Designed miniproteins, single chains, continued (2). Designs and how they scored, part 12

Each design is a single chain, and the fold is of that chain. pLDDT is the mean over its residues in the fold that is shown.

## One batch from the design tools (miniprotein)

Design m4385
Fold by ESMFold2-Fast:
Structure m4385 (fold): chain A 77 residues (1-77)
Amino acid sequence: SMEEQIKALEEEYEKSKKLADEYLERSQQLGKQAQQAAKQSLDKARQLIFQEADYSVLAIGYISTALSNKNAIKKLK
């Protein structure tokens, strides 16, 4: 039913939103760790910066998915 389709999209929206928030938080933590590591080793800081970038890209992906699901819900309602 349309109601079941809307519910499924709302669940996917909430999951994507939660994952985006989690990956953004992890990215921010890695950025802080990179700044601290730079005082001891540029190589360690570089590795942490790459990890920060990876998590930021994942977060952007989930934000895009959440927006897509939100738009799909609006078209069905």
Scores: mean pLDDT 87

Design m4386
Fold by ESMFold2-Fast:
Structure m4386 (fold): chain A 85 residues (1-85)
Amino acid sequence: EMSREEKLQEVREWLERREETLAELEKTSKAAAELLRLIEERDLEGLEARIRALGAQAGDPRVEEAIARLRREMAEYEELVRELE
């Protein structure tokens, strides 16, 4: 079984990875919002230019839901780290 120090390190590494994932999802969410705006305005040239700039990373419309879920999960893990310290 892992020691308390090993468990703490594993949780910290997990939190770091979640912070990175959250930052990437927030970046994707902003990109998705811009794409949706261009679609609503029917600006095809602007939409094509933005899609090319973003590549295959144009996000799912549910990205904001995923971000909110990750924020809640990370808050729970930050409390766990506090308890283990």
Scores: mean pLDDT 66

Design m4387
Fold by ESMFold2-Fast:
Structure m4387 (fold): chain A 52 residues (1-52)
Amino acid sequence: SSERQQLLMEAMDLAAKVLSMEAKKQMGFPVDEGELERLREEELKLEQQVQA
C-alpha cells in the first residue's frame, strides 16, 4: 500500500540520519547521545509498522 511505502521511506531516512550521527561520533565530533537514541527508537517503530 502507499502507506507502507511512505513508512519504508521514512524508516530509510531515519536510518541515514542515525548512520550519519554514528559516523560523526566515530570521527570524534560531538553528538547528542540522547538525540541519537531517540532517532534509533523512531527508526525501530517505523520498521515495525512497515511489517504490519
Scores: mean pLDDT 80

Design m4388
Fold by ESMFold2-Fast:
Structure m4388 (fold): chain A 71 residues (1-71)
Amino acid sequence: SKQEQALLLTIEYNISRKNYMGAALSIITLLKTFDTEEARQAIEEIENLLKQGKYKEAVDLGLKAIEKLKK
């Protein structure tokens, strides 16, 4: 969708600027569009990493979750 494409561009832009917190928040927004238990689990793991200040790890986990969910 156009919304998915806009979110993916926003994620890429934030990563290019090393704004991993912003990238992770956009990833969470995208993952919320999937109506699956796997997406909910990934969101919880990302939120836990963000609470720990592990922003780049949150982005890396989130990108892997998106790839797996898109098949």
Scores: mean pLDDT 87

Design m4389
Fold by ESMFold2-Fast:
Structure m4389 (fold): chain A 85 residues (1-85)
Amino acid sequence: MFNPPVDEADLARIDRLGAEIREVWEKYEKGELSPEEALKRLQEIADEAQAIIDRYGNEVSEAALKASALLIQVAIGIHEVERDL
């Protein structure tokens, strides 16, 4: 049965979140974001990625795997920003 519209939407959302992580980091390194603003943005991205994972539950999907990888990237970003506090 054809049912890819949800996966396509989630994959697009994951791509957007990945771009947002990079933008937050680039702005933070340039001094355009405070540590508190960068942490808030990264936490919001983590919450969105976790919501995608939670939607799939125990089902292994490309979207869930990519969202899990995104959470690791966000965790690294949070740790680096917290070092400056």
Scores: mean pLDDT 78

Design m4390
Fold by ESMFold2-Fast:
Structure m4390 (fold): chain A 98 residues (1-98)
Amino acid sequence: MAEELYREAREKLREAARALAEGDFERALEYVEEAVRLAVEAAELGHPEAILVLEGAAALAERGARRAEAAGDREAAARFRELAERARKKAEELRKKA
């Protein structure tokens, strides 16, 4: 179960990166949110490598915020920044328990 959630989280993060490269901010946000949710569940079920997915999601969301700002999409930029902060805090919390 935990390994399956981890694999799904990694795939969602890859899909998010692709959507961001295509300029589809809404799709990218959806995939990053799914990756964060799945990675948190995987880590809580004993797959510590899922913390790396949370760190990757935070980095991708920060990149998404900058690209959305450059495109004039202030709402998407704000949502990406919030998501990046949430992912980083979760990664730090889970790392302290590991």
Scores: mean pLDDT 87

Design m4391
Fold by ESMFold2-Fast:
Structure m4391 (fold): chain A 100 residues (1-100)
Amino acid sequence: EPKPRKIELTPAQKELIDTAEKLGLYETAAMIRLNPDEEAAERAVPLIKEFEKQNKLDQVKELLYALAVALHHGDQEFVDEVLRWAEALVNNEDLRLPPP
């Protein structure tokens, strides 16, 4: 019955959760916390920082929500599509968010 303790979340995973909570996306933050993906977090954090630098907070919210949904469903292809969309948008490309 005692649940073994897992290692703590990586700094990148914690930064995604903290950013989502700061933006009022509490359900999104909970989904990311429950479905931790270190590689996805490491890819997403620099994109979020670039969006913040460009004052594109709506894109930060969209990225966090879409990523959380993809992670919650365990859809690694959708995770990759969301991150590619964000990368294209950082480069000022007019790309539509992929469907779930």
Scores: mean pLDDT 75

Design m4392
Fold by ESMFold2-Fast:
Formats: C-alpha cells, structure tokens, sequence
Structure m4392 (fold): chain A 89 residues (1-89)
C-alpha cells in the first residue's frame, strides 16, 4: 500500500541520517549497522510487521544516542537487523 511505502521511505531516511551522524562521530560499526537496517527496510517495504520492528529500532537507537550510549545504540541496531532478517526468510 502507499501508506506502507511512505512509512518505509521515512524509516530509510531516518536510518541513513543516523548512520551519517554516527560516522561523523567516529562510530563506523554503528553507521554500518544502521545502513544494514535501512537496506532491510527497503527489501521489506510492504511488510507491516517489518516496519513496526524498524520503528521500534529507530526509537531505541535514538534513545541510546540521546544518552551518549553508542554501545547501546549499536546493540539496538543489531537486534533490529536480527529481527528483520527473521521476517525476510
């Protein structure tokens, strides 16, 4: 649906923006994980459950980053990747 596609586009842009910021801050592994989430969101763009997982993931990453917790942000991104890959099978 158009709604799911627009949600997917918004999430991809959010993850790409976070990845750019992470790379500028010197957190290369976090930037790579965030780009992988963005790629999986594109692949699962019309899967509503995948978009819900991605929305939970962006909120968790943003909460950790707001606290300066880059390790927690990386763990949240990796958990999002794991959950999204399970939906892609």
Amino acid sequence: SLELILRAIGLVLAFIGLAIDAERAGHKELAEALREVAKLVLELAENEEALEVAEETVLAVERHLAAGDYEGALEAAKEGIKRLKELAK
Scores: mean pLDDT 91

Design m4393
Fold by ESMFold2-Fast:
Structure m4393 (fold): chain A 89 residues (1-89)
Amino acid sequence: MKSAEELLEEARELVRQAVRILREQGASDFEAEVHEGIGLIVLGVARILIKKGKLSKETVERGIRAARERLETGDGLGALEALIKGLLS
């Protein structure tokens, strides 16, 4: 099973993939950068919550899974929303 750090690296890659989809679908550089920034801030918060024992690996894995399902449908914004909700629930 993956470590918490490996899961956070997967989540960061999902943020990058979601932002790439947004750019491909015509999002401005500003919109793409704002969404990427929000995603990265949420990952920073998740790292702190994991260290404090307030966020489980199972919760992170659920967030990653939900985000992947949205990416498979080409929904970059939905993927970011699913990841954020999963990590901050």
Scores: mean pLDDT 84

Design m4394
Fold by ESMFold2-Fast:
Structure m4394 (fold): chain A 84 residues (1-84)
Amino acid sequence: AVEEYLKKVEEVLEETIERDPSAKKLAEEVFEQFKKALQQGLEVNKKNQTENRTPEKMEEQLREMARLIEEQKEALQKELLEKA
């Protein structure tokens, strides 16, 4: 799931770089920050798994992560499109 979302974000970055190659360095930096934020979120969620390990609770956490990923994706697209 997370890998699939990261791949989609990477595809958006590649498309942005293809349209504006000067944005490559900025795109790589923002993508790295995004990956670190996702890793931190996963670690926090993993700590809570021992207490709330039902499939329903895990699904809820995955949906919340998907929302955060979409929010970061929109912010990333805006930054990349505005900068040269």
Scores: mean pLDDT 63

Design m4395
Fold by ESMFold2-Fast:
Structure m4395 (fold): chain A 89 residues (1-89)
Amino acid sequence: STKEKVQQLVREAYQLAQQANDAVAAGDYDKAKQLADQIVQIAEQLEKLGDYKGAAFAYMLAADIYQKLGDDAKAKEALAKAKEAYEKA
């Protein structure tokens, strides 16, 4: 069902965020960036499914990782998308 797909995607975004934080702590910034980019892709899938709350959550997770990496431009973009998704929720 759509609800089960949404729940699976939200769990995947959370797991990827944990892995990204571990990568940041280990100094593996390339891996952390790739994981943040994957979280953004999950957020886009959640928007397509109409789960704006899940999308906002995933964008916020990605923004946090980009901010920790010093990628201010991507962090601001992800935060803007999170805000837009939250307003549609």
Scores: mean pLDDT 91

Design m4396
Fold by ESMFold2-Fast:
Structure m4396 (fold): chain A 97 residues (1-97)
Amino acid sequence: AGASPLHEAARNNDVERIRELLAEGDKEGRDVARERDDSPERLTPLHLAARNGQTAALAVLLEHDPSLRDVRDGLGRTPAELAIDAGHWAIAGGLLA
């Protein structure tokens, strides 16, 4: 139970919920897409989308902020590295392009 609503939406490919949460974050002046979960890995929502192969969630997050692909987790890994480790080659290719 250490995931924010945006982390859960990214993990579950809930594109509509991601859009709602990003809009609410912008309204509050919060960069919710860069918030890390409470796991020892300190994952952003983009890391979870990449690890779980959630192509639509990943696209929406990158459309909001393309620089999210350069954010490293608590172990120094990029979202592309998590996608590669999980075997999601199409997602990894998109993140490295």
Scores: mean pLDDT 83

Design m4397
Fold by ESMFold2-Fast:
Structure m4397 (fold): chain A 56 residues (1-56)
Amino acid sequence: SLAEELRAQAAAYRAKAAQYREQAKTKTGIEREIYLGMAALLEGMAAFFEKKAEEL
């Protein structure tokens, strides 16, 4: 179903966000901020897809 596809995509975004947060631990300054920013964007997308799946 579309709801299952949205939840699967959200899980994928959260997994990728976790990878960026781990990589950020090895970075400093602006580069670290970019990795953390990418993680935050992916977490936002995951939350959006989870919310839309709840509405179906």
Scores: mean pLDDT 91

Design m4398
Fold by ESMFold2-Fast:
Structure m4398 (fold): chain A 100 residues (1-100)
Amino acid sequence: QSQQLYQQALDLYNQYNSQANQYKQQGQQFLQQGDLVSSYQYFLLGSGKYGEGSGFLRSSSQQLSSLDSQQSQQLYDRSIQAGQQSTDLNRQAGQLLRQS
């Protein structure tokens, strides 16, 4: 049962991560075209999706902590990585806003 919860958490996280990557790629395309405002908006959307994924993994890790500590730790580590991606993309968005 812990394995099923772990797999469901990864599957849903992969959906958030996929959406975040799509927004990030769209933002990068607008940046290459010189559209700083659209680039800023899409980087914020991407940051938001990475943040949602990070929060979800954090919650799932806490739920698994009493069932499987190793799987809980793996979800926690992934949540830190997703949170880092959210922060980095938000920082890039902030830099674009200052240039526009």
Scores: mean pLDDT 87

Design m4399
Fold by ESMFold2-Fast:
Structure m4399 (fold): chain A 80 residues (1-80)
Amino acid sequence: MLSPEEILELMKDEAKKILESLKKLVESPNVSKEEQEEAKKAAIEKLKKYGEEAIKRGADKEEVEKIVNEAIKEMDEILK
């Protein structure tokens, strides 16, 4: 079974992958602002679900919330 520390590292890795995917989508030609906003919304929902699972598996709630909040900030920067 994964340790709380390993769960946090997996959460950080998933957050990075979500951010990379969103960045690639925003940089793609012919993607509308509406499609970018929908992708951001989907990314936030996915990240929050991963956070809930991490907490359920024993990760520190405050540390998970920090990862989620920092990733959301990065998503805001990507969509500038």
Scores: mean pLDDT 82

Design m4400
Fold by ESMFold2-Fast:
Structure m4400 (fold): chain A 74 residues (1-74)
Amino acid sequence: SLVEEIEKLKDDKSYEAFEKVVYALLHTNDLEVLKAAVEAIVNMGNENVIKQVKEYIETHLSPEAREALLPLLG
């Protein structure tokens, strides 16, 4: 599944892994995929990306997705 593919990338330090996770986040409406992608991005630890992802969630996603995802960011 796409969730399993994202979860295996969370500890991958490559730029390719990072691009795949961000792409999945921006091109999905599946809440489980969104959760996996957000958790992977937080684990990757890039503060500027975390801020951009938070803004994306607040501006582009449904209220249900925002309530589920924003707590994962801190």
Scores: mean pLDDT 80

Design m4401
Fold by ESMFold2-Fast:
Structure m4401 (fold): chain A 68 residues (1-68)
Amino acid sequence: SSTLDRIIEDSVALFERALAAGEPLAEAARRAMNYIEKKATENNVSQDDLDAIIQEVGRRAAEAAAAL
């Protein structure tokens, strides 16, 4: 859905901005995860959809980190 896609895009963007600001990888990942949890709760996201968001954000975050 557009809501899940937005959470994914915003979470990845937050992670990338934190890395660009010089934050450690672990801290950037923690910020992204906290954001996912907050937005999933606010939007009443199912557990299956939450797991899918976490998997996709994790995949894209790993790709972004590998490109450094």
Scores: mean pLDDT 88

Design m4402
Fold by ESMFold2-Fast:
Structure m4402 (fold): chain A 90 residues (1-90)
Amino acid sequence: MKQQVETVLELLEVGARLIQAALDAGDEGRAQAVADATVESLKLMMPLLDEKTQELVERLIAEVEANRDDPQRVLDLLKEAAKELKEYLE
């Protein structure tokens, strides 16, 4: 359980870092591709997570998909979710 939540946290942090790097390079298409890949990885992790983390990840996926045309908003959503998971693990 804890290890799976830590893996989700790592996915969110890596995704956020890669999206930030793409945006810094002016490559919005790459930022969107990273967001899509992060969502797919999160979907694969969903059945392994506890109920509280599943609810958080499900909402995050829905919000990321709704804001697909705004990579900066997606970045902010991933950072916010990572912060919430860090607080949950402690």
Scores: mean pLDDT 84

Design m4403
Fold by ESMFold2-Fast:
Structure m4403 (fold): chain A 65 residues (1-65)
Amino acid sequence: ATVPVATVTQPFTASAPDELSLSVGEQVAVLATLPDGRDVVRSLTTGEVGVVPADYLQPVGTATL
């Protein structure tokens, strides 16, 4: 399956248990897009899964599993 990859463009600090803190320049795999404008992502740096606002992410391509 093809998974979208995005780069974090703004620092995000998790404020809820389902959210993931990310630093500028981290790459994430986008697992799902939520209807409220957030994405479920997996950090390629830490392997952690969480929710991040989609506007903090810049799409850079796709990866195949």
Scores: mean pLDDT 79

Design m4404
Fold by ESMFold2-Fast:
Structure m4404 (fold): chain A 95 residues (1-95)
Amino acid sequence: MSSDTIFGRVTGILGKVNIIKQGVDWLVQNKVPKDEALQVLDEGERTLERMRRELEGLRKEAEKQGDKESVKEVDKALKYIEEVLEYIKKKREEI
């Protein structure tokens, strides 16, 4: 299966975001030591910021192609990344 389409690339990014969120949930549920948990959260935040920038690039590409459906999917993915970043921020305060 090719991930070279804008839709395929967005789907791949969403999968990675879900893995990060699941990792954060696992850390909290298993009460991982604070220093180790914070290091994983820092890495997750950096990865999400990088994926946000990649999605912004994909949005511009979709606009150039006149692909309004892919633009909407990118906008949904960007919103989800913002929600997961806020979620990590709240979990950081709980650790």
Scores: mean pLDDT 82

Design m4405
Fold by ESMFold2-Fast:
Structure m4405 (fold): chain A 99 residues (1-99)
Amino acid sequence: KIKQYQQDLKDSTDKGNDDIKKILKSNPKTAKKLVKDYTTVTDQVISGKISPTQAKSKVGNAGAKAVKDSDDSVKKGVMSSTGKFTKTMVKKQQEINDS
């Protein structure tokens, strides 16, 4: 159960990183920073340093800051991607708690 949970979070993070790279293809420096933020937050959740709810807040704030000066389509894309990623993280934690 725990090993599957960690693998699911890793897979979700990898997919989120791919989505961010596609959305920010014209801004690779911003994409690299946000990918690093995603990975760091996921590692903190896996290690138990922060809760998935705290991770949702941190990732959402990082995404919003990264695209503050971007056009609306990029903002919507990044915020949608971060929302989907963090929703998966919270859902996976809930599945473990219900087990």
Scores: mean pLDDT 76

Design m4406
Fold by ESMFold2-Fast:
Structure m4406 (fold): chain A 78 residues (1-78)
Amino acid sequence: SHLQQAIEHAQQAEEAARAGDFERAVEHLEQALTHAHRAGAPQEALDQLSRARRAAERGDGEEAVRHAQQARDLLQQQ
C-alpha cells in the first residue's frame, strides 16, 4: 500500500540521515512524500516529511531524523 511504502521510505531516510548519507535521505524522503500524498495522509505528516527533507538538504542529520520519526508516528496512526 502507499501508506506502508511511505512508512518504509521514512525509516530508510532516518537510517541514511544517521549514517550521514544526506543524498540518499533526500531520495527516500521524496519517495515517502509521494506515497504519503497518494495514501491521503494528514497534512501534519506531509509537513513533517517536508521538514525532514529540507533538514537533509542542509546536512542537518539530527533535524532530519527528528522530523522523519514524527512523520512516521503520524503515518502509523492511519
Scores: mean pLDDT 90

Design m4407
Fold by ESMFold2-Fast:
Structure m4407 (fold): chain A 96 residues (1-96)
Amino acid sequence: SGSRLLERLRPNPELAALLREVGVTEETLTLSEIIAAVLKWAYEKGLLSPHEDPADSVIDLSGTPLGKLLGVKSIRAGDVEGLAERILKHSEIVPE
């Protein structure tokens, strides 16, 4: 269900440190907010390849701390499910 994006997470210390580089100071945030912050991090580092459809833009993570953390060389900006799966592996679910 679409409610997964509203799931509240605590990023692990390594992910939290990367999110702080783009101004995230909260200890817990939703999965949607973490995805947005990860994409903002890639944009601010100049890692997005231009594409006619922004959702098909490839983010080159080769040699980056984010790429090392997520275990990937590249991601597609519109791959919300793939991003969600990787973020969940580096976050603790916070019960409501």
Scores: mean pLDDT 80

Design m4408
Fold by ESMFold2-Fast:
Structure m4408 (fold): chain A 84 residues (1-84)
Amino acid sequence: SKEMEIVERLVAEGEEAFAAGDYRSALDYYEMAILVRAVFKLPSDLDPRIYRLAGEAYRKLYEETGNPLYLEQAEAYLATAERL
């Protein structure tokens, strides 16, 4: 579907932002991908990948800022990816 193509593009744009070191933009793209997927009730096959990528982005934000809330988010997202 066109909506699934949007989810795939949002994930790809998030990965490009991550590769550029823009971890906040990467997270915005990943969270948007999850939201589009959930709202349109699309297949959840990408969810484990998206949660893992979001967890990695939160870990990078923790490394840059030292803010322990980002580490907590990283661990939560990575644990969710493992369970999905």
Scores: mean pLDDT 88

Design m4409
Fold by ESMFold2-Fast:
Structure m4409 (fold): chain A 100 residues (1-100)
Amino acid sequence: SIEDVIKKLKELFEKAYEALLNKDYDKAKKYVEEAKKLATEFFESINAEEAKKKVEEITEKMLELIENHEKLSDSEAAKKFAELYKEFINIFNEVYEKLK
């Protein structure tokens, strides 16, 4: 169900955020990649092509943020990651409302 997907995505992003705060960049990247795969496979299964493209773009920005961690302060990286996470979850909430 979409509720189960949203719950799993929140868990993955919470783990990614904790890894980022702990400077475990490989682990943070792994959780974001898992979230990207789960989200894109879900939207592909329901033929939500626009939502799929949007989550791919957001997760790509998250991965780029993690890869370029040395160019940002810890607080700036955390803030930008949180902002991207909010955009990501909003896409799922919009799709969820359309399925009700």
Scores: mean pLDDT 86

Design m4410
Fold by ESMFold2-Fast:
Structure m4410 (fold): chain A 100 residues (1-100)
Amino acid sequence: SMNEELAERFEEIAEETLEKIRENPLVSEEEAERIEELLEEVLEAARTGSIEEFADKLIEAVNEMIELGKKGGEEAYKEVLKLADELREKVGEILNELLE
């Protein structure tokens, strides 16, 4: 199903994103755990929701990641912004493949 394929592909990129976050010394353990929770909410929307619900949850998660990064200082903000941009790009590629 589209939901199953979307969830599998998103889980892969979410795991890659979380690994990069956990490897980054500028991101605290508490921030990494919160980002993990946000990505899990997006994954749940991929499994059970509509494409629109998935997109909405992704936008919400990305925005909250960026706000968390801002609280970590300028260098943390830059790194989180880069990871958020990479996440959006990879998800855009998946959605283009599944919807077009």
Scores: mean pLDDT 80

Design m4411
Fold by ESMFold2-Fast:
Structure m4411 (fold): chain A 85 residues (1-85)
Amino acid sequence: SKEEEEQLLKENQTLIEQYLPLIQHLAESIQQERKSDIPLDDLIQAGIVGLIEALKKYDPSSPLPFIAYALPRIEGAMLDLIRAS
């Protein structure tokens, strides 16, 4: 639910702040490459949700670094939003 998403965003503020510049850059790149009419802020929000979902599903015992796991999921969330519009 949106309420659950809002709670996750609040609980993970530090993580979001750390990854925000990367998410903003990805959102801008995707918007330009896909010629999307979706507002940049909506793509950024989708990317943040993708980051939080990646955090919840990531196995810390994995040899794969978190950023390598998270990046395709952040991008995928933005692309899914474009396809849904």
Scores: mean pLDDT 80

Design m4412
Fold by ESMFold2-Fast:
Structure m4412 (fold): chain A 89 residues (1-89)
Amino acid sequence: MPLLSEEEQQEVIEKAREMAENNNKDVEELARLQELYHFNVQGKAAEDARLFGRALTGDEAAIRAMGERLGATEEELAHALAKARELAA
């Protein structure tokens, strides 16, 4: 299965930005990267993946907050973190 489609990557970035705002962690940088991704959504899938990986490996609070709002289970959160680490490898 693909890690995330382009649509799912965009949604994750949006959710991460919202969650980061609640935690006041890199919200400005995430918002800027999200805008850049929206402008070049199909051409910037790789940049979206890097941002997603950075958030999962560098900002776990954003991912956990996103999971809480999405109603994600513990295994789904663990899966997302594992997938980001796979991308980093």
Scores: mean pLDDT 57

Design m4413
Fold by ESMFold2-Fast:
Order: C-alpha cells, then sequence, then structure tokens
Structure m4413 (fold): chain A 90 residues (1-90)
C-alpha cells in the first residue's frame, strides 16, 4: 500500500541520515493515515506525531538541535506510524 511504501522509504532515509527528507516523508505518511482513519483516538495520536515532527523541523531550521537528535525523533515517529498503520487496517 501507499502507506507501507512511504514507511519503508522513511526507514531508508533515516538510515541514510537524510533528515529533512525523512521528516517530510513521515509527516506526509501521518497525514495520509489521518485522512484514511475514522477512529478519533487514532486521528488524535497521528495529529500529535505531525505536531511533534513539525516542531522538530522548526528546531533544526533554528539550529537548536543536531541531525542526530532529529533522527532519534524521526525513529520514534516511524515506530508510532507503523503501529497506527496496523490499527488503520483493523
Amino acid sequence: SEIEEKLKKAEELIKEGKVEEALETLIDTARIIYEKSTNPELRKQVQTVISMLNAVRERIEAGEISDEQAIRWARGALESLKTAAKLLKE
């Protein structure tokens, strides 16, 4: 599925240290999950991930966090979105 392909791409980008592309791919994936879900709790959880990733992007642009710190946040978001994608199929 589109979601599974984007999550795989995000994982590869994280491994390559491509911070900006990884964050953008994760935000796009989260938006797709949000749009496809009718579950209010899942939508709220995914919206929280989007907000967190946008905050991480803002902090990178301000020079307030390192790429290594941003990658750690991206890995956490990837795992949360993998779980959300499984719940979406149920």
Scores: mean pLDDT 86

Design m4414
Fold by ESMFold2-Fast:
Structure m4414 (fold): chain A 86 residues (1-86)
Amino acid sequence: MAREEERQREFEELMAEVDRLVDTYDLDREEVEELARRAFELYVRVQEAIEERGVENLSEEEKEDMREALELQQELAERVQRALAA
């Protein structure tokens, strides 16, 4: 139960941040939601691994999932920059 509550709070916080970015910069909601959802899916997999084994015992695959989540965050930042340039 505690793990579900923690994931729910993290997801709610992420979606609130997505809403702020979409509203502030008039971003494509569908594209931003897709990026956020994919990043969260990767985050959940890494989070479950941390809960099971601890952060010091993450596999190389789980570290790659973390890197992919960071790349998705960078793509979101690029979309914000593109909107500012338009």
Scores: mean pLDDT 74

Design m4415
Fold by ESMFold2-Fast:
Structure m4415 (fold): chain A 55 residues (1-55)
Amino acid sequence: SVPANAHQQVADYLAREIKEAKAAGTWTDELRESVRAAMEAFNLPEELKERVLAV
């Protein structure tokens, strides 16, 4: 069992937002930059950043 932490919750939230934006056709450069800024602001590990961006 992997312990839940704030980084995992943030990564899951951002991945979901990206999926919804892509499905809706609203995945813009502005939203992409906002997601990048959020990942950096929360100091997400590189593994989680890669997982989010792989969506």
Scores: mean pLDDT 78

Design m4416
Fold by ESMFold2-Fast:
Structure m4416 (fold): chain A 93 residues (1-93)
Amino acid sequence: MDSDIAYLEQTVQDGRDEALKSGASEKDLDLLIEAGYEAARNSPSMYRLTDAIEAAKKTAKENGLNLSNEAIGAAAGAGVSRYELDLLRSGKA
């Protein structure tokens, strides 16, 4: 339980750090993480990551962000992990 929370918190942080190293600004990163989070929240469990990655790619393209697929994927993954962390913290996982 606590180990799962720690892993999800680390996954969010690692995703943020990876996207920033790949040239994302903090504001661009926040946009992509939020897109991934909202997609995860509205997707069936088995599709959360796929839907989050597609949402983050769409958001990056619509906002003219010139980011690598790795940066976009890392930000989307951070969004998914943040959503799953919220579910665990609310007593539902």
Scores: mean pLDDT 79

Design m4417
Fold by ESMFold2-Fast:
Structure m4417 (fold): chain A 67 residues (1-67)
Amino acid sequence: SAAEKEELLEKFEKDLRETVEWLKKEKDEELRKRAIQAMRDAVKVAPEEIKERVEKLVEEAIEELEK
């Protein structure tokens, strides 16, 4: 179960990184708002054991998009 949660975290980090790079390229305000909301929603449904790490990744992604 710990390995499965680490795999979920790795996939989430990869998907998040790809989404951030895509949003920087597109510069669509509506897409950005929707993606940020989806990132925040992902924190709410994250397994407790990785929730803090998911939250940190989302915070860093949002800050990167706000630069």
Scores: mean pLDDT 80

Design m4418
Fold by ESMFold2-Fast:
Structure m4418 (fold): chain A 75 residues (1-75)
Amino acid sequence: SGLDELLKLIRRYMKRKGKKTLSLEEIERVILQAVILGLISQEEADKILEKMKEITEKNGTASLKEIEKILNELK
């Protein structure tokens, strides 16, 4: 699914940058790339970003585990 491909992009980004958590700005950048690549729709992106904003407002950043949970809940 496009959400599984988005999760792969996020994992690759985190590995490339040596990061265990992502800021909202980094998440928005990867999600925008996924929309441009046609992996997810703009409607799916908006729903994901709303959930990511909730997590990042609470915790400052989102972990891979939190991101995986959000993406799996939207399937």
Scores: mean pLDDT 86

